Designed miniproteins, single chains, continued (3). Designs and how they scored, part 77

Each design is a single chain, and the fold is of that chain. pLDDT is the mean over its residues in the fold that is shown.

## One batch from the design tools (miniprotein)

Design m10650
Fold by ESMFold2-Fast:
Structure m10650 (fold): chain A 96 residues (1-96)
Amino acid sequence: SDTFVTLYKVSLQVSSELRPALSKLPPEAYIAALAQALQEAFEQRGITLPEPQIQSLAEAIYELDKAEVEADAEALLEAREKLRKTLQEIAESVES
């Protein structure tokens, strides 16, 4: 899906930009920053997502970023699968 690929690439770009702030913010503030950046990045591409979808995606990216910083291989596998499923659900919603 072209939509899935676009959502994935934008998610990784937002993650890479915010990840240096992960150690400086409480989890709730980091997730809120991810949600805002994701919403703005998707709107620039003509994609408007409902707040619950943005929130779910931000939470999935937070789990991935945390696992990467902590170098937790098991948490990384779980976070990657959660991100994939979240992105697939959003892409199917957008394409429907």
Scores: mean pLDDT 87

Design m10651
Fold by ESMFold2-Fast:
Structure m10651 (fold): chain A 96 residues (1-96)
Amino acid sequence: MVEVDLPDSVLERAGRRLEEELGLKLSKAQIREIVTGVFEIRARAAREGLSDEEVREELERLAREFGLSPEQLDAILEAVREAMAEYEDRHRNPAP
């Protein structure tokens, strides 16, 4: 099992961005669960040698479980990635 430690501030920023840009209203718990699922699928692919087709099918299934399109799932991952980068930058180099 892949453990994903996502700060609440990262989840809040990602959720706000998704609502503002795509109209997706997701809770912090839902975003964390989605990201954790994607990391688990990717970690299994690397460890167990899953094919690109198997990875794609698992990601599409995860998206469907949350009522999302594959494009919306990709947007969620991108929003979390950007929020995490902003969090790390502010944590290491707070604004003057």
Scores: mean pLDDT 77

Design m10652
Fold by ESMFold2-Fast:
Structure m10652 (fold): chain A 69 residues (1-69)
Amino acid sequence: SVEEILEKLRNGEKVLLSEVREAARKTGDRRLEGLALYAVSVKGVTPEEEDKTYVTKEDLEKATPLPEP
């Protein structure tokens, strides 16, 4: 769930980008969408690397939530 992912990141745990991406697609949560966009657009993560890339609390703090539709 969205809150479970955010809680893990806040506690200093690493979460796979693929998990964040899937949760963002299923829920439309703007924080997770912003985090996934940050990884792709700013850090340059490719689709092939999503299963090997971890996101951290620092990534969450640097990512901006996407605007509401």
Scores: mean pLDDT 76

Design m10653
Fold by ESMFold2-Fast:
Structure m10653 (fold): chain A 75 residues (1-75)
Amino acid sequence: MKPTLEQIKRSAEHILEIAERLGLPDEVIELAKKAIESDNVEEQIKYLKEAMSILREHADELVKYRQELVKELEK
């Protein structure tokens, strides 16, 4: 099922809200904004996929960083 422009924009807005609230990298915020501003569905999907990929990688790094920080604090 191909998502509608409206569904893509809502997803991008949700990502933007989360990114701004958590202080995520500006690159994620910029990609989400580009997805919202684009009138081309394929470009919007591309920007959302890139934003989600960066968000996932950043989340994984934060989990690892948190675990290492906890280990250091437990010393």
Scores: mean pLDDT 69

Design m10654
Fold by ESMFold2-Fast:
Structure m10654 (fold): chain A 93 residues (1-93)
Amino acid sequence: SPEDQRGIEGLRLLLDVLRDLLAANPDGAPVSIDEFRAAVRAAVAERGITDPLMLGRFDEVIRVFADRNPDGFISPEELEEERELLERLLARM
C-alpha cells in the first residue's frame, strides 16, 4: 500500500543516515543530537519528502534519541544497535 511504501521509505532513510554517521565517525566518536537532526533533515530534503505525516514521524524519532541522551550526544553503541535493528526490520519486509 502507499502507507506501507512510506513506512519502508522512512526506515530506509533512517538506515542510510545511521550508516553515514557511523562511516563519518570510524573511531567511534559520539554524534551530537544537532548533527543527527541535520543529517535526517538533509536526507529528507535529498529524497524530496514533503509529507507532513512523514516529517512528523522523523521529528518524533529525533525527539526519542534526544530524550534517551540528555547530554546531547548519541553513543556509537546506540547508533550501531539502531542500525542493526533497522536492517533486521527491512530484511523481514
Scores: mean pLDDT 85

Design m10655
Fold by ESMFold2-Fast:
Structure m10655 (fold): chain A 73 residues (1-73)
Amino acid sequence: EELEAEYRRRRDELGRKSVEFNEQAKKEIDEAEKLTPEERQKKLNEVYFKEAEFTLELIHEYVRLQGEVRERR
């Protein structure tokens, strides 16, 4: 079904962007030996917040497509 294929493409694209962002940010945090514990926690919180944003976008797309499938009938 077209809607399932579209959701898979969006999921994969958002997942890839999320992974790239998280990996890069964690690498920068790990390499920044001079960060205080508080500064490191702030950067980690930013990573978690961004990950949550991607997750919410995926949930929103899933709900939208599910609604469209139901309305087709």
Scores: mean pLDDT 71

Design m10656
Fold by ESMFold2-Fast:
Structure m10656 (fold): chain A 60 residues (1-60)
Amino acid sequence: SEEILARREALKAELQARTDKLVAEYESKGDLKNAEIVREVGEALELIIDYLTKQALEKE
């Protein structure tokens, strides 16, 4: 579905923007450990978005 693909792209873009902002904030404070954790969580959430999108497309 075109709608599902469009929503996926919007969600991934929003996730990336929020992740990048948080990573930059932690890095500016010298908190590299929390910056790494935020990056890893962002990567995991992107995989979940892709997985759920695939499942939704298989039903339509």
Scores: mean pLDDT 84

Design m10657
Fold by ESMFold2-Fast:
Structure m10657 (fold): chain A 74 residues (1-74)
Amino acid sequence: MPPLTLAEAEALLRAGRWHTLDPLIAVTTMERFYGLELSEEERRNLDLGLAPTDEQVAAAVARVEAILAARAAA
C-alpha cells in the first residue's frame, strides 16, 4: 500500500481522527513528516513492526499538535 501523503496525514490529525489511521502508519507518519521524537521503546517496536499502544499514539498526537502550532506561528 502506498504511504499516506503529508496532506492526508495532516488532515486526519487536524480532524482528531488519528485513530482512523493504522497506529503503525500514524506514528511513522508523525516521525517522518512532523519530526516527532520517539522513545527507545517506540523506536524498537516500529523496527520490529509492532503497533504502538493507543496511549502512545495519543501522546504522539499531542506532541505533533504542538509542532504544527509552532509551524503555523512561523
Scores: mean pLDDT 64

Design m10658
Fold by ESMFold2-Fast:
Structure m10658 (fold): chain A 65 residues (1-65)
Amino acid sequence: SDVVKYAAKSLLKAGLSAYGYEIVEESPEKIVIRGKIESPELEEQARLDAEQYAEVTGAKEVVIE
């Protein structure tokens, strides 16, 4: 449902923010995220959250800048 989808998107955005990442582009083609201070460990966690966000929104791919 739209309500469940909205809740899932909100939680995943909160997770990305906790890792220091933000969504800089969102389209049906791709979700682009960027971290302000990169660490390999935080990027790995952010990638997993971004891939789940893409599944919820129907985006084709995830790109990390």
Scores: mean pLDDT 80

Design m10659
Fold by ESMFold2-Fast:
Structure m10659 (fold): chain A 75 residues (1-75)
Amino acid sequence: TRQALIALLNTLLTHDLPDEVKKVIEEALSMLQQGASPQEVIDFVRQRAKESTDPEVKEILDDIEQALRRVDIES
């Protein structure tokens, strides 16, 4: 559900993450609050992971994408 994705993303923002990752999470939260579907947000995170030139950021965003997918299908 949208609420489950919002909860996960807000929890992630409390962690010590790279600024690039935090910016992606903030944009994803904004999209959900503006009415974007869970699938649109998951696709957005995937695209940002592919566009990142930092291997660490890419790996973290890939993990976040997988977590968002799991939460969406389990809700």
Scores: mean pLDDT 83

Design m10660
Fold by ESMFold2-Fast:
Structure m10660 (fold): chain A 58 residues (1-58)
Amino acid sequence: MEKEKRIEEGKKEVERGVKEFLELMPRGLEAAELSNEKKIPPEEAFELVRKREEEEKK
């Protein structure tokens, strides 16, 4: 019984985290696509997306 309560609470926490993650997802998706296309590590692809965003803001 207690286990079920904890699982439900965990689900709610995950749902909230997913909402925040979804807002960041456009960047993550772009990085993943770049990583696949350029065959570079996702970390490097993410840095490239960051650089593009920074240049756009300037």
Scores: mean pLDDT 65

Design m10661
Fold by ESMFold2-Fast:
Structure m10661 (fold): chain A 94 residues (1-94)
Amino acid sequence: SEKEELIKKVVEAYEAGVTPDEETVKKLEELLNSSDPESQKLLLEILLALIEVEKKRLEELLKEYAGKDKEKVELLKKHLEELEKQEEELKKKL
C-alpha cells in the first residue's frame, strides 16, 4: 500500500542517515500540516516505526560502550527509557 511504502521510505532514509527523497518529504509535510484523522494516524505509525529504529540503534551503542564509558551508558539507558515511554503514549492514541 502507499501508506506502507511511505513508512518504509522514511525508515530506510533514517537508518541510512540521509534525507528522504523530495516526493517523500513533500508527503510528510502534507501529513504534518493536515488535521485529517487518517493523516494523524499515519504520522503516529511513522513516528512509532522511527522510535523502533532508534531503540535498536541505542541497544547497539549500549553494547559498544558497555564497560568502556559509564556516563555514556547511563545517558543511552535514559534515552532508551524516554523512547519506551513515548512509544507507549503513542500506541494509546492509535
Scores: mean pLDDT 83

Design m10662
Fold by ESMFold2-Fast:
Structure m10662 (fold): chain A 89 residues (1-89)
Amino acid sequence: AESKLRQLTDNALAGTATPQQVRDATRSVVDSDDPKVWSLFTGTMLILSVENPEMAQTMLDEMKKQREKLLEKARKVSSPWMVKYLEEQ
């Protein structure tokens, strides 16, 4: 999960990110129990929102598909903005 998020961030900054990389990275966050993944996921989403809004939308759409699992994990790591965002979807 962490390595996929770091690679996605690097690719986004280089303009080489693909929608499939975004989906794969987002799904790996859902399946990860590593607390570091949440700070990286948040940072990656913010970078994508600035550098490539279409990729940010792909990430948000994949998050919506995994909403219940992501919401439970976000609550455990005390990410208030992510909990609020997911609950409002």
Scores: mean pLDDT 70

Design m10663
Fold by ESMFold2-Fast:
Structure m10663 (fold): chain A 96 residues (1-96)
Amino acid sequence: MSDEDLLEQIKLDLENILEFAKEAKQLGDSREGAIKLTVTSILISGIWFDIRYFASDAVREQAIAMLEQLRDQMRQEDVDPLIIQAIDRTIDDARA
């Protein structure tokens, strides 16, 4: 897998994370909302895994910048604080 391919995969996963997190907020305390939150958590774990095990230093730095941009967008969209916290932990782990 090239650095370009990995970054493209991370970008797609981040787009899906934002979309599902926004959908979960709209659905509230419903079963469908809970499913969207679960999928969002799985995608965040996937990004954490990709950065931890496959990312070069250059990919890691770009992924951190993308995660920080996603975090700022999530704050503007009033996304669930637990999802924002999961993104913050992923950023912290990537910097370690």
Scores: mean pLDDT 85

Design m10664
Fold by ESMFold2-Fast:
Structure m10664 (fold): chain A 78 residues (1-78)
Amino acid sequence: MSEENLKLRKKVQEASKEVLDYAEKRADQYHAENPEADRDELLAQARKIVYDYTGKGIREGKIDEWKKKAIEELDALV
């Protein structure tokens, strides 16, 4: 019971961090190729994607699915 809850929270935190780290690397690469691009706007969109999917994924218990969709949305930003 409590172990499953802690495991779920840890998975969500790890997945969110991985997606945000991935988004920062993608934003840095995009900005390096396109100096005119606003890095802050890309990061703001990435945070919104992670926030929206994290909330929905927790309630539905579909962590792996939301992580995959979040990464796909981030790839579409660049």
Scores: mean pLDDT 70

Design m10665
Fold by ESMFold2-Fast:
Structure m10665 (fold): chain A 87 residues (1-87)
Amino acid sequence: SMKFEEELKKEVEETVKAEGKEEVLKQIEKKEKELKEVEELIKKGDYESLEKITGGKLTDEDIKKIKEYIKETKKVIEKIKKILEEL
């Protein structure tokens, strides 16, 4: 929604003002690496390693929710990166 995008832009701008752009970029890069690691584990069917990261046994429904979370989080990260490029 347009309201979500305006709120996201404001939050990114406030975080950059408080922490600096370089630190925010580092946080985004760390998050992307974490998401990529989880995606690779799911792709390999390495649910035992994924369960160690999440701290509990995962059902097929939990795996589906993690996949959906990764897709949505990637979309938000791309929007944040675009905001950071314009700052």
Scores: mean pLDDT 82

Design m10666
Fold by ESMFold2-Fast:
Structure m10666 (fold): chain A 80 residues (1-80)
Amino acid sequence: MEASKSTLKSLLLKLRDKGVIDISEEEINKMSKEELYKLLLEVINELLSKLGSEPVSLEELRSLPPDLLKDVIDKLLKAL
């Protein structure tokens, strides 16, 4: 149950709007689904590191349902 490209894009734009990443919507629109997942993984692992948590793998991230992925990001943003 991988997230759609549209879901990954919306999550990355939310992270941008919260000041977590510096990336334009145009750059996000040019990215493949794999590139979007890799960028999201990098951002999530940076946030987890700040919280003293272990990093997640790309395969673990891809296995998350879209709703759970959104919830994880919301919780990480609130914990900062």
Scores: mean pLDDT 82

Design m10667
Fold by ESMFold2-Fast:
Structure m10667 (fold): chain A 75 residues (1-75)
Amino acid sequence: SVEEGLEAVRKSLEFLKKNKDKFDKETILQALDRLEASVERLREEARKQGNDSMVREADEILAEIKKLKEEVEKE
């Protein structure tokens, strides 16, 4: 389900936040790009289902991914 997919992404994002010092910058950014693509697919699915709450949840996760990308780009 969209909800289960978004929960899985949140868990992966939390793992990256806690372990970003254990991976090189390129690896983190590639992982974040893959999570972003997954969230965008889930957002589109939620939109097709008319599930406005899940669309908002996906938008929140996309914002968190963008913020982490910006943090990783800082030295």
Scores: mean pLDDT 85

Design m10668
Fold by ESMFold2-Fast:
Structure m10668 (fold): chain A 81 residues (1-81)
Amino acid sequence: SAEAEALLEEIREAARKVLDEDTADSLVESLRWLVRQAQGTPEEAPLLEALRELLAALRAGDLAAAHAAAARLQEIARQLV
């Protein structure tokens, strides 16, 4: 949880450099919801890995990597429902 929250705040900072503040904050809220759903499930570790990939892509300005990370996050979200 502490690791996930630190990662989400880093994603917020990176996202605010390329998105408006409201959009970046909405993204982080959606990701925080996924983190909460994944707690204690087999999807928790893959989710944290996908969040690290998204952060790296945002920092690099790599849209292809960001899309790949987003697709992986969507697949994980589907498994949590």
Scores: mean pLDDT 83

Design m10669
Fold by ESMFold2-Fast:
Order: C-alpha cells, then structure tokens, then sequence
Structure m10669 (fold): chain A 80 residues (1-80)
C-alpha cells in the first residue's frame, strides 16, 4: 500500500540521517551527537525527554546508539 511505501521511504530517510551523524562510519551515535540532532530537529524538546529516549535506545548503557537500535526506535515512534 501507499502507507507501507511511505514507511519504507521514512526508514530510508532515517538511514541517511544516521549515516550523516555517524561521520566516522562506525555504525554508532554518541549521546552528544544524538542530543544535538534532536535539538536541531525539534527545538522544543526537553533535555529530560532526550535523556529518556537515549536510555531507551542504549540498553547496554555504553553511551552509544547502534544503527539497528536507532532505526527500530524511529519505526516504533511511527507506529510500527
């Protein structure tokens, strides 16, 4: 359906954003990169919301978000 294709395109856009944030090509995003990204896209987002989102994504507590974790989170936020 058109909705499924839109979700795929959204996923591709998120993939491109992740790669732009991951300048080193390591397949992971630091807390600082994630926070700066969210504040740039959503100016009204609170630091508390960012911290909660990062903690949800970083299940290992190592201070990094993997590509797979980021993509899965974005898809879940979009209702999948």
Amino acid sequence: SAEEERLKRFDEMIDADFKALDKDGDGKISYQEFRDYLKSRIPLISDEEIDELFEELDKDGDGYISYEEYRAWMRERNGL
Scores: mean pLDDT 74

Design m10670
Fold by ESMFold2-Fast:
Structure m10670 (fold): chain A 59 residues (1-59)
Amino acid sequence: DLEKAKQYEKEAEKALKEGNYDEAIRSYMNAIHYYVASGDDEGALKAAEKLREALEKKR
């Protein structure tokens, strides 16, 4: 599932660049889920930091 995590992370980055913050938030949440499921704690933490950034930009 690590490949799924990376794919959601790429989708989230694209959405963030386009200003689609709701899609970016959803995609980062999915990326975190798959990183955790794969045992990639560092990937999960990195995605969580990106999620926080997307949430701050929605304001």
Scores: mean pLDDT 82

Design m10671
Fold by ESMFold2-Fast:
Structure m10671 (fold): chain A 75 residues (1-75)
Amino acid sequence: MKVEEILKKIEELIEQKNPDVRELVTLGSEAIELAQSPEELERIKKVFEKAKQKYDGELKRAADAMIAEIDRRLA
């Protein structure tokens, strides 16, 4: 699956009233592993930043963790 296809699935997931945290983390991890450029990593980060703004609790914590991993790979 291409990074773009996974990003679309994550965007669809974060529009749900109660998105599954495990599914979000799984899709995010897949996208990060498939990313081959800083530009792709930055696009993944923006989607998780959007999720972080919409949700609290476990989902926000999961988004923060994914953003931290992306930042480590961009450094």
Scores: mean pLDDT 81

Design m10672
Fold by ESMFold2-Fast:
Formats: structure tokens, sequence, C-alpha cells
Structure m10672 (fold): chain A 97 residues (1-97)
């Protein structure tokens, strides 16, 4: 499983039905995770769980949209799943300030 660090931007192309999962470690309250769907006519499911497997957010993100979630200090698992029948390009970012 890949780790995503604060200030990093990661872009990936997901095949139909493919999931990409990241660990995110938040050292300070107020971090934001952002997932942007760069491919038009695409649907992606984003799920954010804490380290104990509790789901904090699930959202469907469509082409051109961004979902944001503000996180408190802690460890998280973020999953991004392509729900489309086409390859989709996504951008994942973690911002801390």
Amino acid sequence: MKELKPGEVYEATLAPGESLTFKVKVEKDGAKIKVTVLSPDAEVQVSVQDENGNTLKTATVRGGETVELELKKGDYIVSVTNLSDKPVKVRIEVEEK
C-alpha cells in the first residue's frame, strides 16, 4: 500500500473497476485530502476510513469534480475506485497548513 505525504500530489490512471488505496498520516489537525477526477464522463468512488476501519466519508466524484475532506490528527486509509467502464485519471492531494 502506498503512503501519501502532506504536500504531495499523485496522479494515476485507474482501469475499469480498479481501486487505488493509500495510507495518509496526519500529524496536525486541519489537513485536507482532495481527490479530483480529471477524465470527463467518469465516476469514481472515494472512501476515507480511520485506522480501525471506521468509514468517515464515502462520496461519488464525477469528471471535473473534486471531493475534499478535512482531517484531524490520526492515521487514515483512502480508497479510490473507478466505477466507469473506461480508464479514468485521478489526482490525489494532501494539504497541511
Scores: mean pLDDT 82

Design m10673
Fold by ESMFold2-Fast:
Structure m10673 (fold): chain A 80 residues (1-80)
Amino acid sequence: KLEELLANMTPEEQEKLKETIETAKLIIENPREGALEAGEREARRLGLPLSTAQEEIDAATDEDIEEGIKRLKESLEKLE
């Protein structure tokens, strides 16, 4: 399924999808660190202070992190 998606994408779309998958894997392997890195990229894209990402991670409960990981794993499984 992932290979079929990649075959129908432009090189730019393929790079974006690969970046998204790598980010999801980083969050699954190192939840708080991966989420912080992803949040910092989004904050930078939106013109927000990078501290916004750290504040969101600090406010997140362990349950919030577990739910996030579960959703990411389910999304990655759907691509296989």
Scores: mean pLDDT 73

Design m10674
Fold by ESMFold2-Fast:
Structure m10674 (fold): chain A 70 residues (1-70)
Amino acid sequence: MEALRAAAEAALAALRAAAEAYKQGTSTVDDLNAAARAVEEAVRALVAAGDVPYAQSLMAEAQRILDEAR
């Protein structure tokens, strides 16, 4: 689980960077969607591993980041 959480945290950090670049007009919606997909994949892996509460918290944070970018 620790490795999955580390991967999820890295994906979330990449999403934050992509969202910030998107807000500044320096990245595309495709870049933002790619980063969001990476977080979704990490969440799916956490759910499959049984780390459901952490996966739910990660999804809530990702949604907040995406909403802030819009």
Scores: mean pLDDT 82

Design m10675
Fold by ESMFold2-Fast:
Structure m10675 (fold): chain A 88 residues (1-88)
Amino acid sequence: SMEENREKMRRIIIAVAGATLIRMHMFIDPSAFSEEQKERIEKLDEELLKIEKQAQALWDAGQPIPDSLVKRAEDLAKEAERIYKESL
């Protein structure tokens, strides 16, 4: 349904926002992160932005957003959050 599709889009947006905030924190306090963590955060953010763009295209076309896309976004955001917590 369109309602379920809106919920899926919101979940993807929340995942992207969370990872973006973590990446911003990395630029503000880069000494808190290892080089490997920085590279991983940048790759996670890039992948999440690609997922958001794909989801937006599906939503604009009135097509269902796959559950797999939502799960991937949430999994990537959880990985970014784990790295952030390790930096504290």
Scores: mean pLDDT 88

Design m10676
Fold by ESMFold2-Fast:
Structure m10676 (fold): chain A 67 residues (1-67)
Amino acid sequence: SEYEEAIASLPPDLQAEVRAMEEGIRAGEKRPSDLQELVDRLRAAGVDEKTIGIIVYGLQSLYAESS
């Protein structure tokens, strides 16, 4: 998927942060403001806007599915 390919294109430390965000969202422990902080870190690391957009869209889908 584009989402998995986007994550795989990241450095290992940023891959770990995205995976931690996924688990935190599923656990109901992350707010939308936490996602914005992750986005800011991805931009600071030089990740392109297309890749960030794919990751954000995937993570936002988890909020819609959270219990």
Scores: mean pLDDT 81

Design m10677
Fold by ESMFold2-Fast:
Structure m10677 (fold): chain A 70 residues (1-70)
Amino acid sequence: MAELAEALEANDAARVRELLAAHGAEIPVEALRLVLASLRDSLSDEVKALLLGSTHLTPEARAVVREILG
């Protein structure tokens, strides 16, 4: 989670894509909610699109992304 939070804070779309592909199913839903809630207004449209379109996230994690960023 720490690496994903760092990539999101940096708006590093390439790193976000890499981490979602490698570890998307392992991301803790509540940790993701807290990070996205704090970073919502600073995330680029590219990073938001990657999160909203990710097939690597669990259904529960994807619901959180849609709730906060959708």
Scores: mean pLDDT 83

Design m10678
Fold by ESMFold2-Fast:
Structure m10678 (fold): chain A 68 residues (1-68)
Amino acid sequence: TPTPQQLLDQARAAFAGVLERLSDEDAERVGLLLGRVEDAVRRGAPTSVVQRLRDELLATMEELMAQA
């Protein structure tokens, strides 16, 4: 089972990997979702909450990449 920090590291790596392919507007939208993951980890949220936020970020990136 991944830790909250590992989930955050995965979210950061995924965002960094697609950043060059996103418009500035889409990068801002995904960046806000990454901020939610970072905030959840900082406040000590349960791993299930961090995982849900990471999954939302990944799903949003997949949708934006499919539309581009």
Scores: mean pLDDT 83

Design m10679
Fold by ESMFold2-Fast:
Structure m10679 (fold): chain A 91 residues (1-91)
Amino acid sequence: GSQEVADTLAGLQGLVADMKKLVEEIEKKGVTPELERKASILFTAANILIAAGRWLIDQGYATPEQVAQLDALEAELKELQKRYDEIVKKS
């Protein structure tokens, strides 16, 4: 129910924060195979949680505030992915 949405949002917030730190590290140190693997894992995990969150919304478990939070986190993840992809393309 609403608790599963809250738990999904909390997990996604953590993954987005970790991804932001990783992108900042890649910007500072350059792209390495280790950092590229970490990015792949974090983006995959975050996209799975977004899909789970969207499914919970479709089931009617989310409040309007939780929908807005998921939308904001998805937008932030897409911006981080774009930023990461631009760094990899230049490397």
Scores: mean pLDDT 86

Design m10680
Fold by ESMFold2-Fast:
Structure m10680 (fold): chain A 56 residues (1-56)
Amino acid sequence: MQASQQAWQQLFSMSGEELDKTIEEAGKEFNIKGIEKLPGSIRLRIASGYLTEKLT
C-alpha cells in the first residue's frame, strides 16, 4: 500500500532520536510493554504499522 511505503520512507529518513520516539509512541498506542527489548526488525515493523495507521 502507498501509505505503508510512505511510512517506511519516513522511518529511514528519521534520526536515531526521532526513530526512538516513534517506536515508543507505537508501543504506547498498541499497548506493547517492553517494546525496547524486542529485536530491531520487530520494533521497526511496529513503528511502520503505527505510521501507516496515522497516514491512512
Scores: mean pLDDT 75

Design m10681
Fold by ESMFold2-Fast:
Structure m10681 (fold): chain A 70 residues (1-70)
Amino acid sequence: GAVAPQEHIDRAVEKALADPEFLEQLKEEVKALEEFTKTKEYEELPEKDKELLEIQLNTGKEVLERLEKL
């Protein structure tokens, strides 16, 4: 899948559990990135940049889903 390595996801989950401010920032960043992927600006990006943003978005969603299932 188009996500960061499991080690990065695990560290992000641990950080979000320890830091509520980080968790809220992560939620805002995921929402902003998801909204950005719906724009013409995103559509005009080079393919490599789209892939990196997709990995970032999917990784953020995986972290948030894992936190909600705890």
Scores: mean pLDDT 82

Design m10682
Fold by ESMFold2-Fast:
Structure m10682 (fold): chain A 64 residues (1-64)
Amino acid sequence: LSSEELHQNLVRLSELYKARKAKGLSQRELAERSGLSQSTISAYESGRKPVISEETYERLKKAI
């Protein structure tokens, strides 16, 4: 990935993290709402998965 692509992914991941926290949702609750695993959400929030697809981003955003 280019530096710009990494930056855009970090912005999206940061936005999802802030939105989840603002709603008072745990990682597990967001996982249950989105149909993803808690470990997947944890990996995105910890930076282990620095890239998020548009489909996954929209799915998480709708679940929040």
Scores: mean pLDDT 80

Design m10683
Fold by ESMFold2-Fast:
Order: sequence, then structure tokens, then C-alpha cells
Structure m10683 (fold): chain A 96 residues (1-96)
Amino acid sequence: IEELLKKTKEAIKNNDTEAFAKNLVKLYEALKEKGLSDEELLEVLKEIVKELIEVAKKNNAGPHIIELLEKFLEILETKDMEKVDKFIEQLKGGLE
């Protein structure tokens, strides 16, 4: 998980939207595999996404990465896991 988070931050710094989306999806899947409750998963994801938004702003990342992160944070704040899963599936589709 730490390695995936590091790769996601590196993609943000390089403004690599494809690598960013790919590593964010992998990070989400790795967190789900840890057997966290939906509530714990949402809390951990919110902390990670807030950290990634700060990294993006400090490194003048492109608007697409910032928009994706802010949209993901909004979805996480709904506490609706179906919306979270749909967002991740849309990220996977966007890599095609």
C-alpha cells in the first residue's frame, strides 16, 4: 500500500493522468483486500485523497487530476459504497 501511494504521488508530480488513475485504482483494490469495514475503508480513503489533493496543489498538477481527486472526495463524503465502486469502474474505463 505505501508503494502504491508513493507511485500515485509520483504520477501527480509528473502530471501523468494515466499512471495516476491506474495506481489509484490499484490502491483502492489493495485497501479493499485488507478486509476493512465500509466505514473504515471510507475514512482511510478520505485521508489519502485529502493528502493527494495537497500534493497536487503544491506541485501545480493539471486540472484533470485535481478535478478527479475533488470529485472522488465528494463521492466518499456521501458514504455510498455503490457510488465509490462506480467511480473506480469509470476510472478503469477511462484508461482504455
Scores: mean pLDDT 79

Design m10684
Fold by ESMFold2-Fast:
Structure m10684 (fold): chain A 90 residues (1-90)
Amino acid sequence: IKKISISEALDKVPESKRYQALGAGVISKGVVVQKGDVIGMLLIVDEDAENDEVAIFSGDKFEIVSLPRSDLSDEEIAARAVEEAVAAGY
């Protein structure tokens, strides 16, 4: 797994999926990780939220994954979401 820039992530994501993410109100926290063709972007959520959210991009797929809050770093949260997506067959 590798940390990448938001610009690099957007260049790898199809334009149609970038528009879908923007339409869904996706706001990046500035942490993006990649494993193979799967990209995970950590999202800004309410500080009182029970879950962290990560936007997952893989080929033509786009979805928002919710993860229970934990003492993990921002990079570890994004990495966990990507690893779960890869395990799910992304």
Scores: mean pLDDT 74

Design m10685
Fold by ESMFold2-Fast:
Structure m10685 (fold): chain A 64 residues (1-64)
Amino acid sequence: AAEKGAKGAAEAAAKGDAVGAMTAAYDSRLANGPEGGKKAAEAAKKNAASEESAQWAIRGYEMG
């Protein structure tokens, strides 16, 4: 679900896990469409421990 993807992306980004945040946002877009992917990327941006984690989540969303 889009909510699960957003939570996963936010948790990964909060830990500074750039790859995890990217993968969660990418998977959320594939599973839930552009809206789900965007929601995951935005959740990661809001909770990111670093700018790098936020940027990787956005890249994941864009690649999906």
Scores: mean pLDDT 74

